# Designed miniproteins, single chains, continued (3), part 71

Each design is a single chain, and the fold is of that chain. pLDDT is the mean over its residues in the fold that is shown.

## One batch from the design tools (miniprotein)

Design m10436
Fold by ESMFold2-Fast:
Structure m10436 (fold): chain A 80 residues (1-80)
Amino acid sequence: SIEELLKEMEELMQEILEKLSDEDKKKAVELYYKILDALENKDYESAKKYLEELGKLLPPEQQPLFDRIKALAEKIMELK
C-alpha cells in the first residue's frame, strides 16, 4: 500500500538524518516535506525535482539509503 511505502521512506529518512549535521538536517527535512507534499498533490515533476535536490545535498555514504527512498517514491508515483 502507499501508506506502507510512505512509512518505509520515513524510516529511511530518519536513518539519514541521524548522520547529518544540524545545518544539513534542516535542509534535508525541508526538501523531504516538499517531496511528500508533491507526491500527495500528484505533482510528480516537482517530486522528481525535489528528490534530485535532496540527492545532491546528501554525502556519498548516504546515497544507498537515498536510492532506496527514491525507489519507494517512484513506486508511489506509479500507484497514484
Scores: mean pLDDT 86

Design m10437
Fold by ESMFold2-Fast:
Structure m10437 (fold): chain A 94 residues (1-94)
Amino acid sequence: SALEEELKRLLEELGRLAVEMLEEKGLDPSPFRRGVERLLEAIEAGDYETARTLALSLAANMLSLAKEYNAPEEKVKRIQEIVARILALLDERL
C-alpha cells in the first residue's frame, strides 16, 4: 500500500542516519538494524499497535544516542522529522 511504501522509505532513511551516526562513533549498528527489521515486520503484518510501540522505542534510543554523542543539529532535526512522520502515519491506522 502507499502507506507501507511511505513507512518503508522513512524507516530506510532513519536506518541510514542511525548507521552513519553509530559508525562515526565506532559503535555496532546491529541493534538498530534489528529494531528497524522488527518494526517493518509489524507494519507488514498490519500490527500497527506493536509498530507504534517499537517506533517510539527506536526513536527514543536514536535521540538519546544523538544527544550523548553530540550529533550535528541538522541530523538531529532530520531524525525528529522522520520519527514524527512515522508516528503520524501509524496513528492514522490506529
Scores: mean pLDDT 81

Design m10438
Fold by ESMFold2-Fast:
Structure m10438 (fold): chain A 63 residues (1-63)
Amino acid sequence: SAIDRGLAAAREAGAAGDVAAALAASYENGKFGTSPEEARRAVREGGADEAVAERAGRWAQAA
């Protein structure tokens, strides 16, 4: 659900390519119990490209 909120925030900001930034901000608050794989999957399902998905995965791994 926190990933879904991050993706929704990115869409409201008007940039699908920014979904990774919204996801990382939510994840840094320690509200996610997701793996890097789940983060990449959520970003792809949000319509972002592979580069953005890779960034989201790295941020999730860092948490």
Scores: mean pLDDT 60

Design m10439
Fold by ESMFold2-Fast:
Structure m10439 (fold): chain A 67 residues (1-67)
Amino acid sequence: GAAASEKAAAGAEKARAAGDGAGAATMVHQWSLSGGGEGARAGAEYAREAGDAAAFQVATKSWQRAE
């Protein structure tokens, strides 16, 4: 749901800011699961803009599975 997607998005941002690429990737994956295809797409765009290759890879795989 929307609350779970927001929580996952906030978690990804926090992990990314802390320099935890693996944690950010995990949270982006949770964002994808919570938001379905739209959540997966938003997570991939967020990771791409943040320059987080690990998170981008995870989000992109989740987006492809959601489609």
Scores: mean pLDDT 63

Design m10440
Fold by ESMFold2-Fast:
Structure m10440 (fold): chain A 119 residues (1-119)
Amino acid sequence: ATLVVEADPAASAEVRALHDEMVALLERMLNRDLTEAELEAVVAELEALVDRIGALGEAAWVGVGWRRLADGRYRAVAGGVGTGAAMGAAADRFTAVAARLIEAGELDAGVGVSATPAP
């Protein structure tokens, strides 16, 4: 599995803690075989963490890529996390990784979730 991590070094300690929670969740999920409900639950938890960073006035992005297995389960094969000024770099690197994994037949689908700062 591949994990892309891009952190803004200027981010607050609170934003860094939430960034680290997203990274830890992706690290626990990667290379595991998940049911559809388990995959949906992990995506929902990542969405909640991204929304919490947005509520703190900072940008965040998280990406997850998976492969459907012959038994109907899903294997998480790629993850990405970007916060603050590093959000775009994370998304771009994840997109490049996902493209290579699709070409290799290792990734079927993915989702990206983002939040922008409140005005």
Scores: mean pLDDT 83

Design m10441
Fold by ESMFold2-Fast:
Structure m10441 (fold): chain A 94 residues (1-94)
Amino acid sequence: SMQDELALLAHQAIALAAAFRELGDDEAYRRATEVYDALYSRLSEEDQAKLEEAKPAIEAHVRAQLAALSPEQRERYRALAHRQLDALEAWLAA
């Protein structure tokens, strides 16, 4: 459903924001947070509550995964994360 898609995309936006924070990419972090805020505002109150409950675990998981990566792997992941952010922004603009 559209609501399930919105919840999944909002989950992805949290993960991207957490990743860009760990990568020190302040501008991409800001953009990912704006995407998250836009998606969150379109969710039901029930789905917003579920996402807020899940958020710390998502952020902790992303932080732990990035900490395990080599500098070369982090560079490749940064490029992928930017493509994912561009795709989320395009989806919101459609």
Scores: mean pLDDT 90

Design m10442
Fold by ESMFold2-Fast:
Structure m10442 (fold): chain A 94 residues (1-94)
Amino acid sequence: MFEEILELFEKAKKAFEEGNEAKALQYYADAVVLIQNTPLSSFTKEQLEELLKKLEEAKELVEKMKDVPEESKKEFLEALDKLIEEIKARLKEL
């Protein structure tokens, strides 16, 4: 699971670098959904720290996107912010 999530982040970043913002947003959305469908207790502290870093990188890149629908971008950023808060809360318990 963790490796699959990291692969989605890499695919998203590559799509963004190639100018395909819609595909990048889709890969980031898939990664967020996969994390949300996985119990946070399944991840080590180190894995949660890496996921947090990748999610914060995704936020910066998605905020720069110009060629995606504003509603899709907003929905993604709201889901992303919620997930970042959940991971930060979990890390405080570890």
Scores: mean pLDDT 86

Design m10443
Fold by ESMFold2-Fast:
Structure m10443 (fold): chain A 98 residues (1-98)
Amino acid sequence: GTADLSVLTEEQKMLIKRIGEKLGIPKEKHDELIEKAAEYLKKIIESKKKAKYPPIDMALALAFRETFGKSQREIGEALGLSQKTVSEIIKEGKEILK
């Protein structure tokens, strides 16, 4: 898709690829992961809602959960967050994106 990747820095794109590799996402899917993360991040920012958690962590958790079917535990291990925190992030992200 024509995802607007300008919301992500080159350093963030490289970090996302490394996290995706830790989660067992194939390298051929890393561009899709970046596109989905950018799409979620843009929607979160454009919502103008004050998030409790960093928008980038929310965008990544949503991409990993909704697009790649990763568990809250796997996402937490990859992001350095508790499973409970990942659950709260995903719930808040879904409310923001309604």
Scores: mean pLDDT 84

Design m10444
Fold by ESMFold2-Fast:
Structure m10444 (fold): chain A 94 residues (1-94)
Amino acid sequence: SLIDRVVEKLAEWGNGALSLAMVQQILDELSKRSSPEDTALIGNILMTALDRSPSGLISAAQLRETLERAYAIDPETTERLLEKLLEVLEELLS
């Protein structure tokens, strides 16, 4: 699934967890490849997950839960945003 691929790539890039600095790096790269609106929507998803984390890091499990919740609310928009996020993660891993 697209969620599985995004979680896998984020875990690979973050060595199992995402920090605030890593989220900022993702958003900076997204701003070069996506609309301001799409960048803001992805930013809200990631920042919400980070804010809810007691450790200040987004785990693979917490990221999966956050993305599954977003997908349940708006599947079409979430799928499109996940495709953009996957493109950015593939670039950051290259």
Scores: mean pLDDT 81

Design m10445
Fold by ESMFold2-Fast:
Structure m10445 (fold): chain A 126 residues (1-126)
Amino acid sequence: SSMARRQKEEEEKKRQELSEEYARRLRELLSEGADEMEKAASGTDEEIDAVLREFTRRVRELIRRAAREVGLDGVDIVEEAVAAAAQEIADRGFQNPQAADALSALAGAALSAVDEVREEALAEAA
């Protein structure tokens, strides 16, 4: 194969590796959020809301970074990771219903951030 073709294949491989890394980081972040919300649920509603706000901020930032560095293909992989993480978290079960509700809100915020990034990309392409 030509040198130019090899360079393009290497670039595509790097983009795929970066997409998979962002998906992994998002799954880890959602799992950490689940653990922190379960801990906070033993305290006040204000404490669980504070954890939800912080993890929502971090999740939205991660999704925007994925969009900047990988593009929409990376956002699609991140969306799949959100769905997979939400299912895994649901399968774990929760002792506190407030933790389950907060995690549903966090997953919803992640999916909303994906939609916002897609809409922004479509607006820039127009």
Scores: mean pLDDT 78

Design m10446
Fold by ESMFold2-Fast:
Structure m10446 (fold): chain A 80 residues (1-80)
Amino acid sequence: MEKELEEAIAAGDDEKVRELVRRLAEEALAAGAPRERAEAGLLTTELFIKERRMRREGVPEEEIRKELEKLQKEYRAKLA
């Protein structure tokens, strides 16, 4: 799993990364993990994909940070 995830990340295959993280979340939920933990994993993955995409597009670090903070706040608002 971890090697497969690393390979997907290295290849820039955002859909494969999402698929693998979703599978991990499903396995965790089946094992009795809290939904909040699965949701945190999915959020971390979306932040990673967005950051990587923006860096590929040459977006400045300050703008990347702003966008990631915005996404985190949006998720926290939905969980509150």
Scores: mean pLDDT 74

Design m10447
Fold by ESMFold2-Fast:
Structure m10447 (fold): chain A 99 residues (1-99)
Amino acid sequence: SEKEKQEEVLKKLKEEIEKKGGPEEEGMRKAALETAVEVLTKEGFDREEVERGVRRGLEEGPELSVEEVLELMKEASENQTAYRVGYALGALYGRAIAV
């Protein structure tokens, strides 16, 4: 089912972040922030705006449904700004950490 596939992807993402930041939420959030900022900065997005987006996404992501996070990712792909792509990726990581 689609839900089971989404849960498996989030679980694997959490495992990757936990490997970098450790099993505690604070460490995982820090690892997610560093990873997201590095990836998006390498793609040419402004570092300060990406970091601002990722920080907010990590904070708000756990409160969002998987469907809401996927919608944010679609919107970010269609209208790319440094803040928007950072927010979407931060929300995805925040939701994965909350699983």
Scores: mean pLDDT 83

Design m10448
Fold by ESMFold2-Fast:
Structure m10448 (fold): chain A 68 residues (1-68)
Amino acid sequence: MLVELRVDGRTDRFEEPDSTSNQELVDKARSLYPDAEVILLIRTHEDGRREAILIDTKTNSVSVLELE
């Protein structure tokens, strides 16, 4: 699957196995950008399904939204 990571005006794109969990993506994003207040991940599955994962590091909250 394709993953797009957006933080503080930066955009990184990388590929992950479709079996990669949302938690694994969250952990990876936090390790890459430990000082970021908000990180947005967009994952696109092989079948074209998309999910947005919003990480708020101030509140330690994670929100997942399915996209069309």
Scores: mean pLDDT 79

Design m10449
Fold by ESMFold2-Fast:
Structure m10449 (fold): chain A 81 residues (1-81)
Amino acid sequence: SARGRRAVDAVAEGEIARIEAEGARLAAQNKATLGEAAKDQVLQQMYAQMAAVYRARAAAGGDEAASREKAEAFEKLRQEI
């Protein structure tokens, strides 16, 4: 149902926001303490986790087309590091 799809999408977007906030904070901390390579590793893991959340959203009955597009976008960001 559309209501069920919206609920799945909302949960996934909440998880994405959490991952992004935590990843950005850790990336800044690791850059300051361990250098650029450690920051890049955190960003790669963050983008991989975000892509995985969108793939899970598609599988759980969320907006499949939008979820796949966003997963591909984050996989591309990961590869650009």
Scores: mean pLDDT 88

Design m10450
Fold by ESMFold2-Fast:
Parts: structure tokens; sequence; C-alpha cells
Structure m10450 (fold): chain A 64 residues (1-64)
């Protein structure tokens, strides 16, 4: 059983930070009045959150 290399630990930390940042942005945008621009921003933030979660899941699987 090997400890996760420093690069993997750094990647996990960065991926977790991206998930948190994207989730916060989604939460903020959901509280904003709906407008075409806010809807576009929300769609982009949701896509980024999904991508960040998928990346974090892949790194967690690698770290297991």
Amino acid sequence: LSSAPAELRDALTEAAAEVIAAAVEVAILKRQPRSPENEARLAEAEARLAEAQARLDALEAEAA
C-alpha cells in the first residue's frame, strides 16, 4: 500500500477547491433573479460543477 504521491494530493486539493467554488457560484446564481444572462451563467456553472465533481471522483478512485 503506497501513500498517495504529492502530485495526486495536490490534484485532489485543487479538484476539491474547484467543486467548492463551482457549488458556491451555483448557489449564488440560484438566488439571483432569473434573466437570460443569469440563466447562461447558471448553465455554465452547473456544467463546471459537474465536470469538477467527475474529476474529483476520478482522482478519489485513483487515490483508493
Scores: mean pLDDT 80

Design m10451
Fold by ESMFold2-Fast:
Structure m10451 (fold): chain A 91 residues (1-91)
Amino acid sequence: MERARRAEEYARRAAEAAVGEAGEKAREAAEAAAEGARRAAEAKAAGDAVGYAAGAIEAIGGAYSAALYAEKGGEAGKKGAEYGLRAAEAA
């Protein structure tokens, strides 16, 4: 539960830090990372190892994509990348 909430917070911060078109793409990817982290936490609570792995992979992929899109936004992009990575780590 707590890890999923922390991942969502980092994903939101990543989206907020990004700006412009790159910011919108980073926001979409950060939301995907947060959803992956939430699914991983739910699967872990249910004892579903396969669901946990799938959610964790989705969170990592979303955070990586958010970081790439955020990088394109310059300084705002760099902050977005940091929060995106933390979202993946929280999964």
Scores: mean pLDDT 66

Design m10452
Fold by ESMFold2-Fast:
Structure m10452 (fold): chain A 135 residues (1-135)
Amino acid sequence: KIADLIKQLSSKDPKVRVDAAKQIQSLPPDQAKSALPSLIKSLSDKDPEVRKAAALALGKIGDEEAIPALVKSLDDPDEEVRRAAARALMRMPVEVQKKALPGVLASRNRELAGRVLTGLQMEVGGEEFLKLILA
C-alpha cells in the first residue's frame, strides 16, 4: 500500500528509503500523487540515491508543486541527482514545464538547464519558445 511506502521514506535505514522511493516511482501517477509532499521532502534526503529516485518519481507524477524543489535539485552536489532532476522536468507535461522556465533560467547548472530548455523548445517550436523567454 502507498501509505506504507510513504512511511518507509522516513526510515532510519537509507536502503529502505531508496527502495520505497523506487517503488513509488514504479506506481501509476494517480497512485503516486498521494506521496507528493513526502517525495518533495525526499529531494533533501542525505542519501543521493533517495534524492535521485524521488526526482524521477516527481517527474512521472508531473505535478507543478514539485517544480521549485526539482529546479533546486538541478544544483544538487551529486551529478546523478542533477541529471535525474533535469530528466524529471523534461518528462513533465509542456504546460507544467512552461511554469518551470523562470527557475530553470536562473539555475547555476547551465549545462542541464540548457538541456531542459532545448527539450522544451523542441516540443513547442522556436516561435512559441521565444515568446516564453521574452515574456
Scores: mean pLDDT 82

Design m10453
Fold by ESMFold2-Fast:
Structure m10453 (fold): chain A 90 residues (1-90)
Amino acid sequence: SSDDEKYKQILLDTFESVIELLKQSDDPRLQEVGREMEKRLPEIRKLLEQGKLEEATRLVVELLDRAISVTPDPSLRSMLQSLKNWLLKQ
């Protein structure tokens, strides 16, 4: 459906933006998480192509939780948590 296509685009665009943000961080732990997320991007794309939106969302949430767990910055943690909460409500 058109709503599913919009969701896929938002999920991918958002995830790619998070990858770039983390890779550009001054924190080597966040840089490592960003690289791990980038390696998982093909799996997420495949799940979305197969219409497995819930599975793709769960994988993204798992990776966001990893970033949240290592983030020393309360502002970044809050942003990632808000993104996670938004994804879980879809």
Scores: mean pLDDT 87

Design m10454
Fold by ESMFold2-Fast:
Structure m10454 (fold): chain A 68 residues (1-68)
Amino acid sequence: SLLEEQLQRQQEFRQQIEEIAKKYGVSADELERAMVRAVIEGRFQPQNQEEVLAKAEEIARELAEKRA
């Protein structure tokens, strides 16, 4: 069903975010909070999932650099 397809896509998207967080040594929760902050601050207004994933990688890298 369409709902099952949406849930599957959300699960896959969540997994991709978790993998990006793991790649940069940050927590998925920390990455998600930083992404939500970027949206609230008007720094990020994605039109598709590809843009969200690219921004997640950028923010994860920035978070990792601050810890190094």
Scores: mean pLDDT 78

Design m10455
Fold by ESMFold2-Fast:
Structure m10455 (fold): chain A 85 residues (1-85)
Amino acid sequence: SIGDLVQELLNSPVEEQVEKARELQRAVLSVITDPKVREEVEQLMESLIKELQSLKDLNISPSNPWVRTNLTNLLQGLLDLVQEQ
């Protein structure tokens, strides 16, 4: 399920997070039927992937409480958008 992919992303090591986010992006976009929701999710997922790549490049731990809270809030927003379908 998409919720399972979200949990996998949150629990993945930094080296795997970009790949897991790409898997989540593909899964989420495959179930979205509303074109406006699809556009919002595409923008949100690309922003997330860029942020995760930046964290990896800067060697910043995704286990940092501030980073983890922001990531969790962003992914919860994604789940809420998907559930409206």
Scores: mean pLDDT 76

Design m10456
Fold by ESMFold2-Fast:
Formats: sequence, C-alpha cells, structure tokens
Structure m10456 (fold): chain A 91 residues (1-91)
Amino acid sequence: VETAERFLEEGDELTAMVLVEIAYRDAKERYEKGENLKETAEILLRVADIFEKLGRKDKAIEAYQLAVDAFEKAGDTEGAERARKRLEEVK
C-alpha cells in the first residue's frame, strides 16, 4: 500500500494501479477470513484512498464500504467513523 501511494505521487499511475489491486485482493481475502480485522480495515481504507486518487470511483466506494464493515466488526468505532466520512465524500 505504501509503495502504491509513492508511485501515485511520482505520477506512475499504471504501477500504482497494479499495486493497489494486489493490496485490495489481499485485504479482501483477510476480511473474508476474519483475520486481524482492525489492521485489514486500515489497509482497505488506504486502498480506497488510492482508488479515489486514481479516479476509480466505483472501486473506491467498494473498498471504503468494506473498511467500514471491517472496523465495525473489529469494534473500532473511531476507524469506522473515519471510513464513513471518506465514503460520503466519494459518493
């Protein structure tokens, strides 16, 4: 995720897109398994931010929604609120 953010900042949108798609698949798998839900939610939130910056609005909405759900399942009310605010801004 960190590497995808750096490539996006450098203007390498294609590499950033490939890296964020990989991070999204990994985070989605962890979410489905219920593994480290709070950490997984933070990754989903960052992935959604990158999709939004890349103009992938539908993917950003999907990832923000999963981040909200993951934070809620983890009992992280503050994290869920952060994800909800970003989701509202994208819609």
Scores: mean pLDDT 80

Design m10457
Fold by ESMFold2-Fast:
Structure m10457 (fold): chain A 86 residues (1-86)
Amino acid sequence: LSPLERVALELATLVLEIARQNPSIPQSLADTVAALRRKIVRGEPLSEEELATLLAVARQALSTLPADHPLGRRLAEVLRELERLW
């Protein structure tokens, strides 16, 4: 995996972990991220639109968490790393 793909995989994994704990995230968004994560794990490249979708869902997930939430802090860090690499 490229550095971008590794960070995207971590981002997708964190979003799914948050969705598992947080019913405010719709199942349809969790399913979308799970499909993108599976694509990365299979070594299939993500399109720019798929990366943008992952970022949008990750930002939405982050907005549902309190500012001091441990997963929220980690998600914000990984989001910044992905945006720097992409």
Scores: mean pLDDT 84

Design m10458
Fold by ESMFold2-Fast:
Structure m10458 (fold): chain A 81 residues (1-81)
Amino acid sequence: MSIDELLEEIEKKIKEKMPEVSEENIELFLESLRATAERALAAGVPAEEIARLLLEYVDALVNKASAEEIRALQARLAAAL
């Protein structure tokens, strides 16, 4: 799965599970995930592991995690990857 395919899958999942989230907030979230995924790939992290971690993170998001919790998880993922 490419980064583009992964992000399209994530966007679809968010729109299906959280239709109340604005398009602007979805775009900001996806941009953050793209940056994290691109850095991880450049560092040699396998695409399958990146996909697994980000999809797990999105599952937490669709369980109504706050924007602050989302940003904290993004920072943790960026530090870990």
Scores: mean pLDDT 76

Design m10459
Fold by ESMFold2-Fast:
Structure m10459 (fold): chain A 95 residues (1-95)
Amino acid sequence: SMKQELIQELMDRIDKVVEELYDAPDEVVYEEFKKVVREGLDKMRERGLSDEEIEEIVGEVLMRLTLKMLYSDPKKARAYQLARDALLEVSEEFL
C-alpha cells in the first residue's frame, strides 16, 4: 500500500542517518533526524494523506524505531532513540 511505501521510505532514510552519523554528537544527529522527519511528513501531506492517516504512519514508525533501539548496539541504539525523540517532537508541531 502507499502507507507501507511511505513507512519504508522514512525508515530507509532514518537507517541511512544512523549508519552515517551514529558517531556524531547527539545535537548534530538530532537536527538531521528532525530534517528527515519533516521532509517525510511533508511528503505524506503532498501525497494527500489525512492527519489521521499520518498519525497511523507515525505510530508504526515509532514502533519500528523502538524495535531498532532494542536490537542495536549501544551507539546505534542511541541514534535510534534520537530519531524516535525527533519524530515525537516534529509530529506534535506538524499535527
Scores: mean pLDDT 88

Design m10460
Fold by ESMFold2-Fast:
Structure m10460 (fold): chain A 81 residues (1-81)
Amino acid sequence: LADTVAAANALLAAGNALLAAQDYVNAAKNYLDAAILYEKIKDYANAAANANNAAAAYAKANASEVAADLSKSAAELSAKA
């Protein structure tokens, strides 16, 4: 079975590639999936970082309300780290 860390790292890499391609919505989705996997293994620092990356990607997609909610979630994850 694939390691959860390996899966999370693959999603982060996919998010970064999509962000470079200016596919902001799909970049944000990949970052969110990575954040969920990092949170499941209690890696709150990487979960927070990926939630912030998702927030930034949604902000670039003009989804400001979703971006604000994700920034708050990232702050809560950082507090657990």
Scores: mean pLDDT 82

Design m10461
Fold by ESMFold2-Fast:
Structure m10461 (fold): chain A 99 residues (1-99)
Amino acid sequence: SAIDKLTPEEKKANEEAALELMKEVEENPSNVTTQTAMMLLAIASGNEELIKRARELLRKSVELDIRRLAEEGNWDALQKYANSSSPAISEIAQKIIEE
């Protein structure tokens, strides 16, 4: 895979960048750009434990944002989450909308 062709130094740099973006995601759970960058860098690190942590943080951040949007009655934004091309995101949104 392309990840297996990265140098150890490149993998470490991607890991460090992912860890910094994880802090940003915790502070700004509605920032999709930061969420996407965090996941891409975590995957590019090749660190399976970091990828698991990033996926769990993404799930929690998405769930928090979806629940906030539901409380606000922002159904248009909730439908965008439900129609996400990411199964992890769309499945969470579908469950919350169906509750």
Scores: mean pLDDT 77

Design m10462
Fold by ESMFold2-Fast:
Structure m10462 (fold): chain A 58 residues (1-58)
Amino acid sequence: SKLKELEKKLKEIIKEMKLNKNEQEAIKSALEIIKNEPDEKKQIELAEILIKTLEVLK
């Protein structure tokens, strides 16, 4: 699914950024909120926004 591909991309970005435990937990919390979004389109859009934000920060 599209969401699984985005989750894989997120994990790769987190690994590349060498984040500390608190930063990793914050991102995991954001991902859990996204996974609980009932609208699949909004869920994908939120995941893409998170990925884009992290890509800009690395």
Scores: mean pLDDT 79

Design m10463
Fold by ESMFold2-Fast:
Structure m10463 (fold): chain A 101 residues (1-101)
Amino acid sequence: MEEAEKAVAEAFENKDWEKALEYAKKLPPEARKAVEYAVEAEKNKEDPSKQNEYLAKAIEYALKYHKKLVEERGLKMDKEVYEKRIKKLEEEAKELLEKSK
């Protein structure tokens, strides 16, 4: 799973959306949906409303995936730092959804 996550990150860095989607198929459903929505956001960059909606969905599914990983693998970082980062991402997702309407 970590190798597929790294491959997706490298594909995004290279703007190779087809490879990102292909590697995402090897990820759990939550992580796969996060990648799919992030790619849709890039395809809709000329429509700020749609882009913000897709980015918010990508963040939402990424948060679901990270919470699941913590439950399955245990928390490998400081709990307070983790909780603060999760709250920040949840706030960013809410702001993007409000701006998309």
Scores: mean pLDDT 73

Design m10464
Fold by ESMFold2-Fast:
Structure m10464 (fold): chain A 82 residues (1-82)
Amino acid sequence: STIEAVRKFYEQAKSLSEEEQKFLAELLERRARQHPEDGTLWLALAVMYALLGDMEKAEEALRRAREAGVPEEVVEETRRLI
């Protein structure tokens, strides 16, 4: 399921260094801008912003995931995870 993939991504991402987390966040931000309809990119970006301590950007990314058609249940489970 999408939420299981998000939880696995969270576990992997939190094991990265801060420098690696920043690099991945920049890469995901660029990809999400190029493919704004791909809600999974916005979910991954929300996770990365939360790990970096930017909860405002994490919430913005969750809103973009919702706009991209991610089910509300998945958005709320992701918010509870981060």
Scores: mean pLDDT 88

Design m10465
Fold by ESMFold2-Fast:
Structure m10465 (fold): chain A 90 residues (1-90)
Amino acid sequence: SMEEEVKEILEEVKKIIEEALETEDFEKAKERLNEILVEKLKLPAMPEEASFIEIVEKLLQAISEYVSSDENVELLQEVVVLLIELKEKL
């Protein structure tokens, strides 16, 4: 279902951000996020000049319109908290 696909995307995005914060490998994280934009959301990839934060924000804006379950709302909120932490560190 779309709800299950949204959950998988949000969990993958959360994992990518957490791994990037631990490893500081933001270039690999940007590539993984762009793969989600293109392959899962069928949107164009963000340009190479786009920051990791800008790609996360674009992904969250795109996926937010498909978030309807309480579980996915909670996951979205968890990703937003990680985005705030990312902005404070970068």
Scores: mean pLDDT 84

Design m10466
Fold by ESMFold2-Fast:
Structure m10466 (fold): chain A 84 residues (1-84)
Amino acid sequence: SPINQEDIEALRQILASFPTAEAAATFLHHALLGAEEGHDENTIQALLEILSEQSEAVKAAFARLVEADERLSAALKARALAAL
């Protein structure tokens, strides 16, 4: 099933519960990898929207993880960095 508004709100609450920007960024990076592996475009779009709403510290940590990543497709990597 496509990700819904209740799922998006749950993801926001999970992200707010992390003690560090690095932990939140790591969670988002792993979620994005899983969504790409699952060919789940609806979840990818929702994760990129949530990413755009994060603090600058989370965005900076996420950018570092994505730029170093060799598993994400080049297209999704570019989309993720553009969402910052």
Scores: mean pLDDT 86

Design m10467
Fold by ESMFold2-Fast:
Structure m10467 (fold): chain A 78 residues (1-78)
Amino acid sequence: SAAELREQAIAGSRESLQKYADTVEAKLEKGESDDDIQYDVDAMKAHIGALEPDAAKKITTPKEAIAAGREIAAKVDA
């Protein structure tokens, strides 16, 4: 069904968002440059935007991307 296909797509995006959040968090801990981190943040915004466009628009920092990505992933599990 369309609902099952949507659920599978959401599950895949959740895993991607968790992995991106972990990657961005690790890069912040290493003190990597904002420019390098921005590529991962932009990828996270694309995944978040596919699920919740308004949430993606609020992301301007790596910490906001991590928080939004984890929150969107958690909503699928609720």
Scores: mean pLDDT 74

Design m10468
Fold by ESMFold2-Fast:
Structure m10468 (fold): chain A 64 residues (1-64)
Amino acid sequence: MRPRLPVVVDKDVYDNESFLELLKEQMERDGVSEEVIEAMEKALTTNDAKKATEYLLKALKLLK
């Protein structure tokens, strides 16, 4: 069988769990602080839109 270049799986629409896992792993590898990662995780996993916004704002504030 001929070796072919691996197809890059471009999955624009992930469920929240898959997206969260990829985001957390990437942020950890890039050296982003645990507080930012935790806030992002809570924003993506909460069912409360108001709390999700609060966690996102916290993450953005920590990135500055």
Scores: mean pLDDT 65

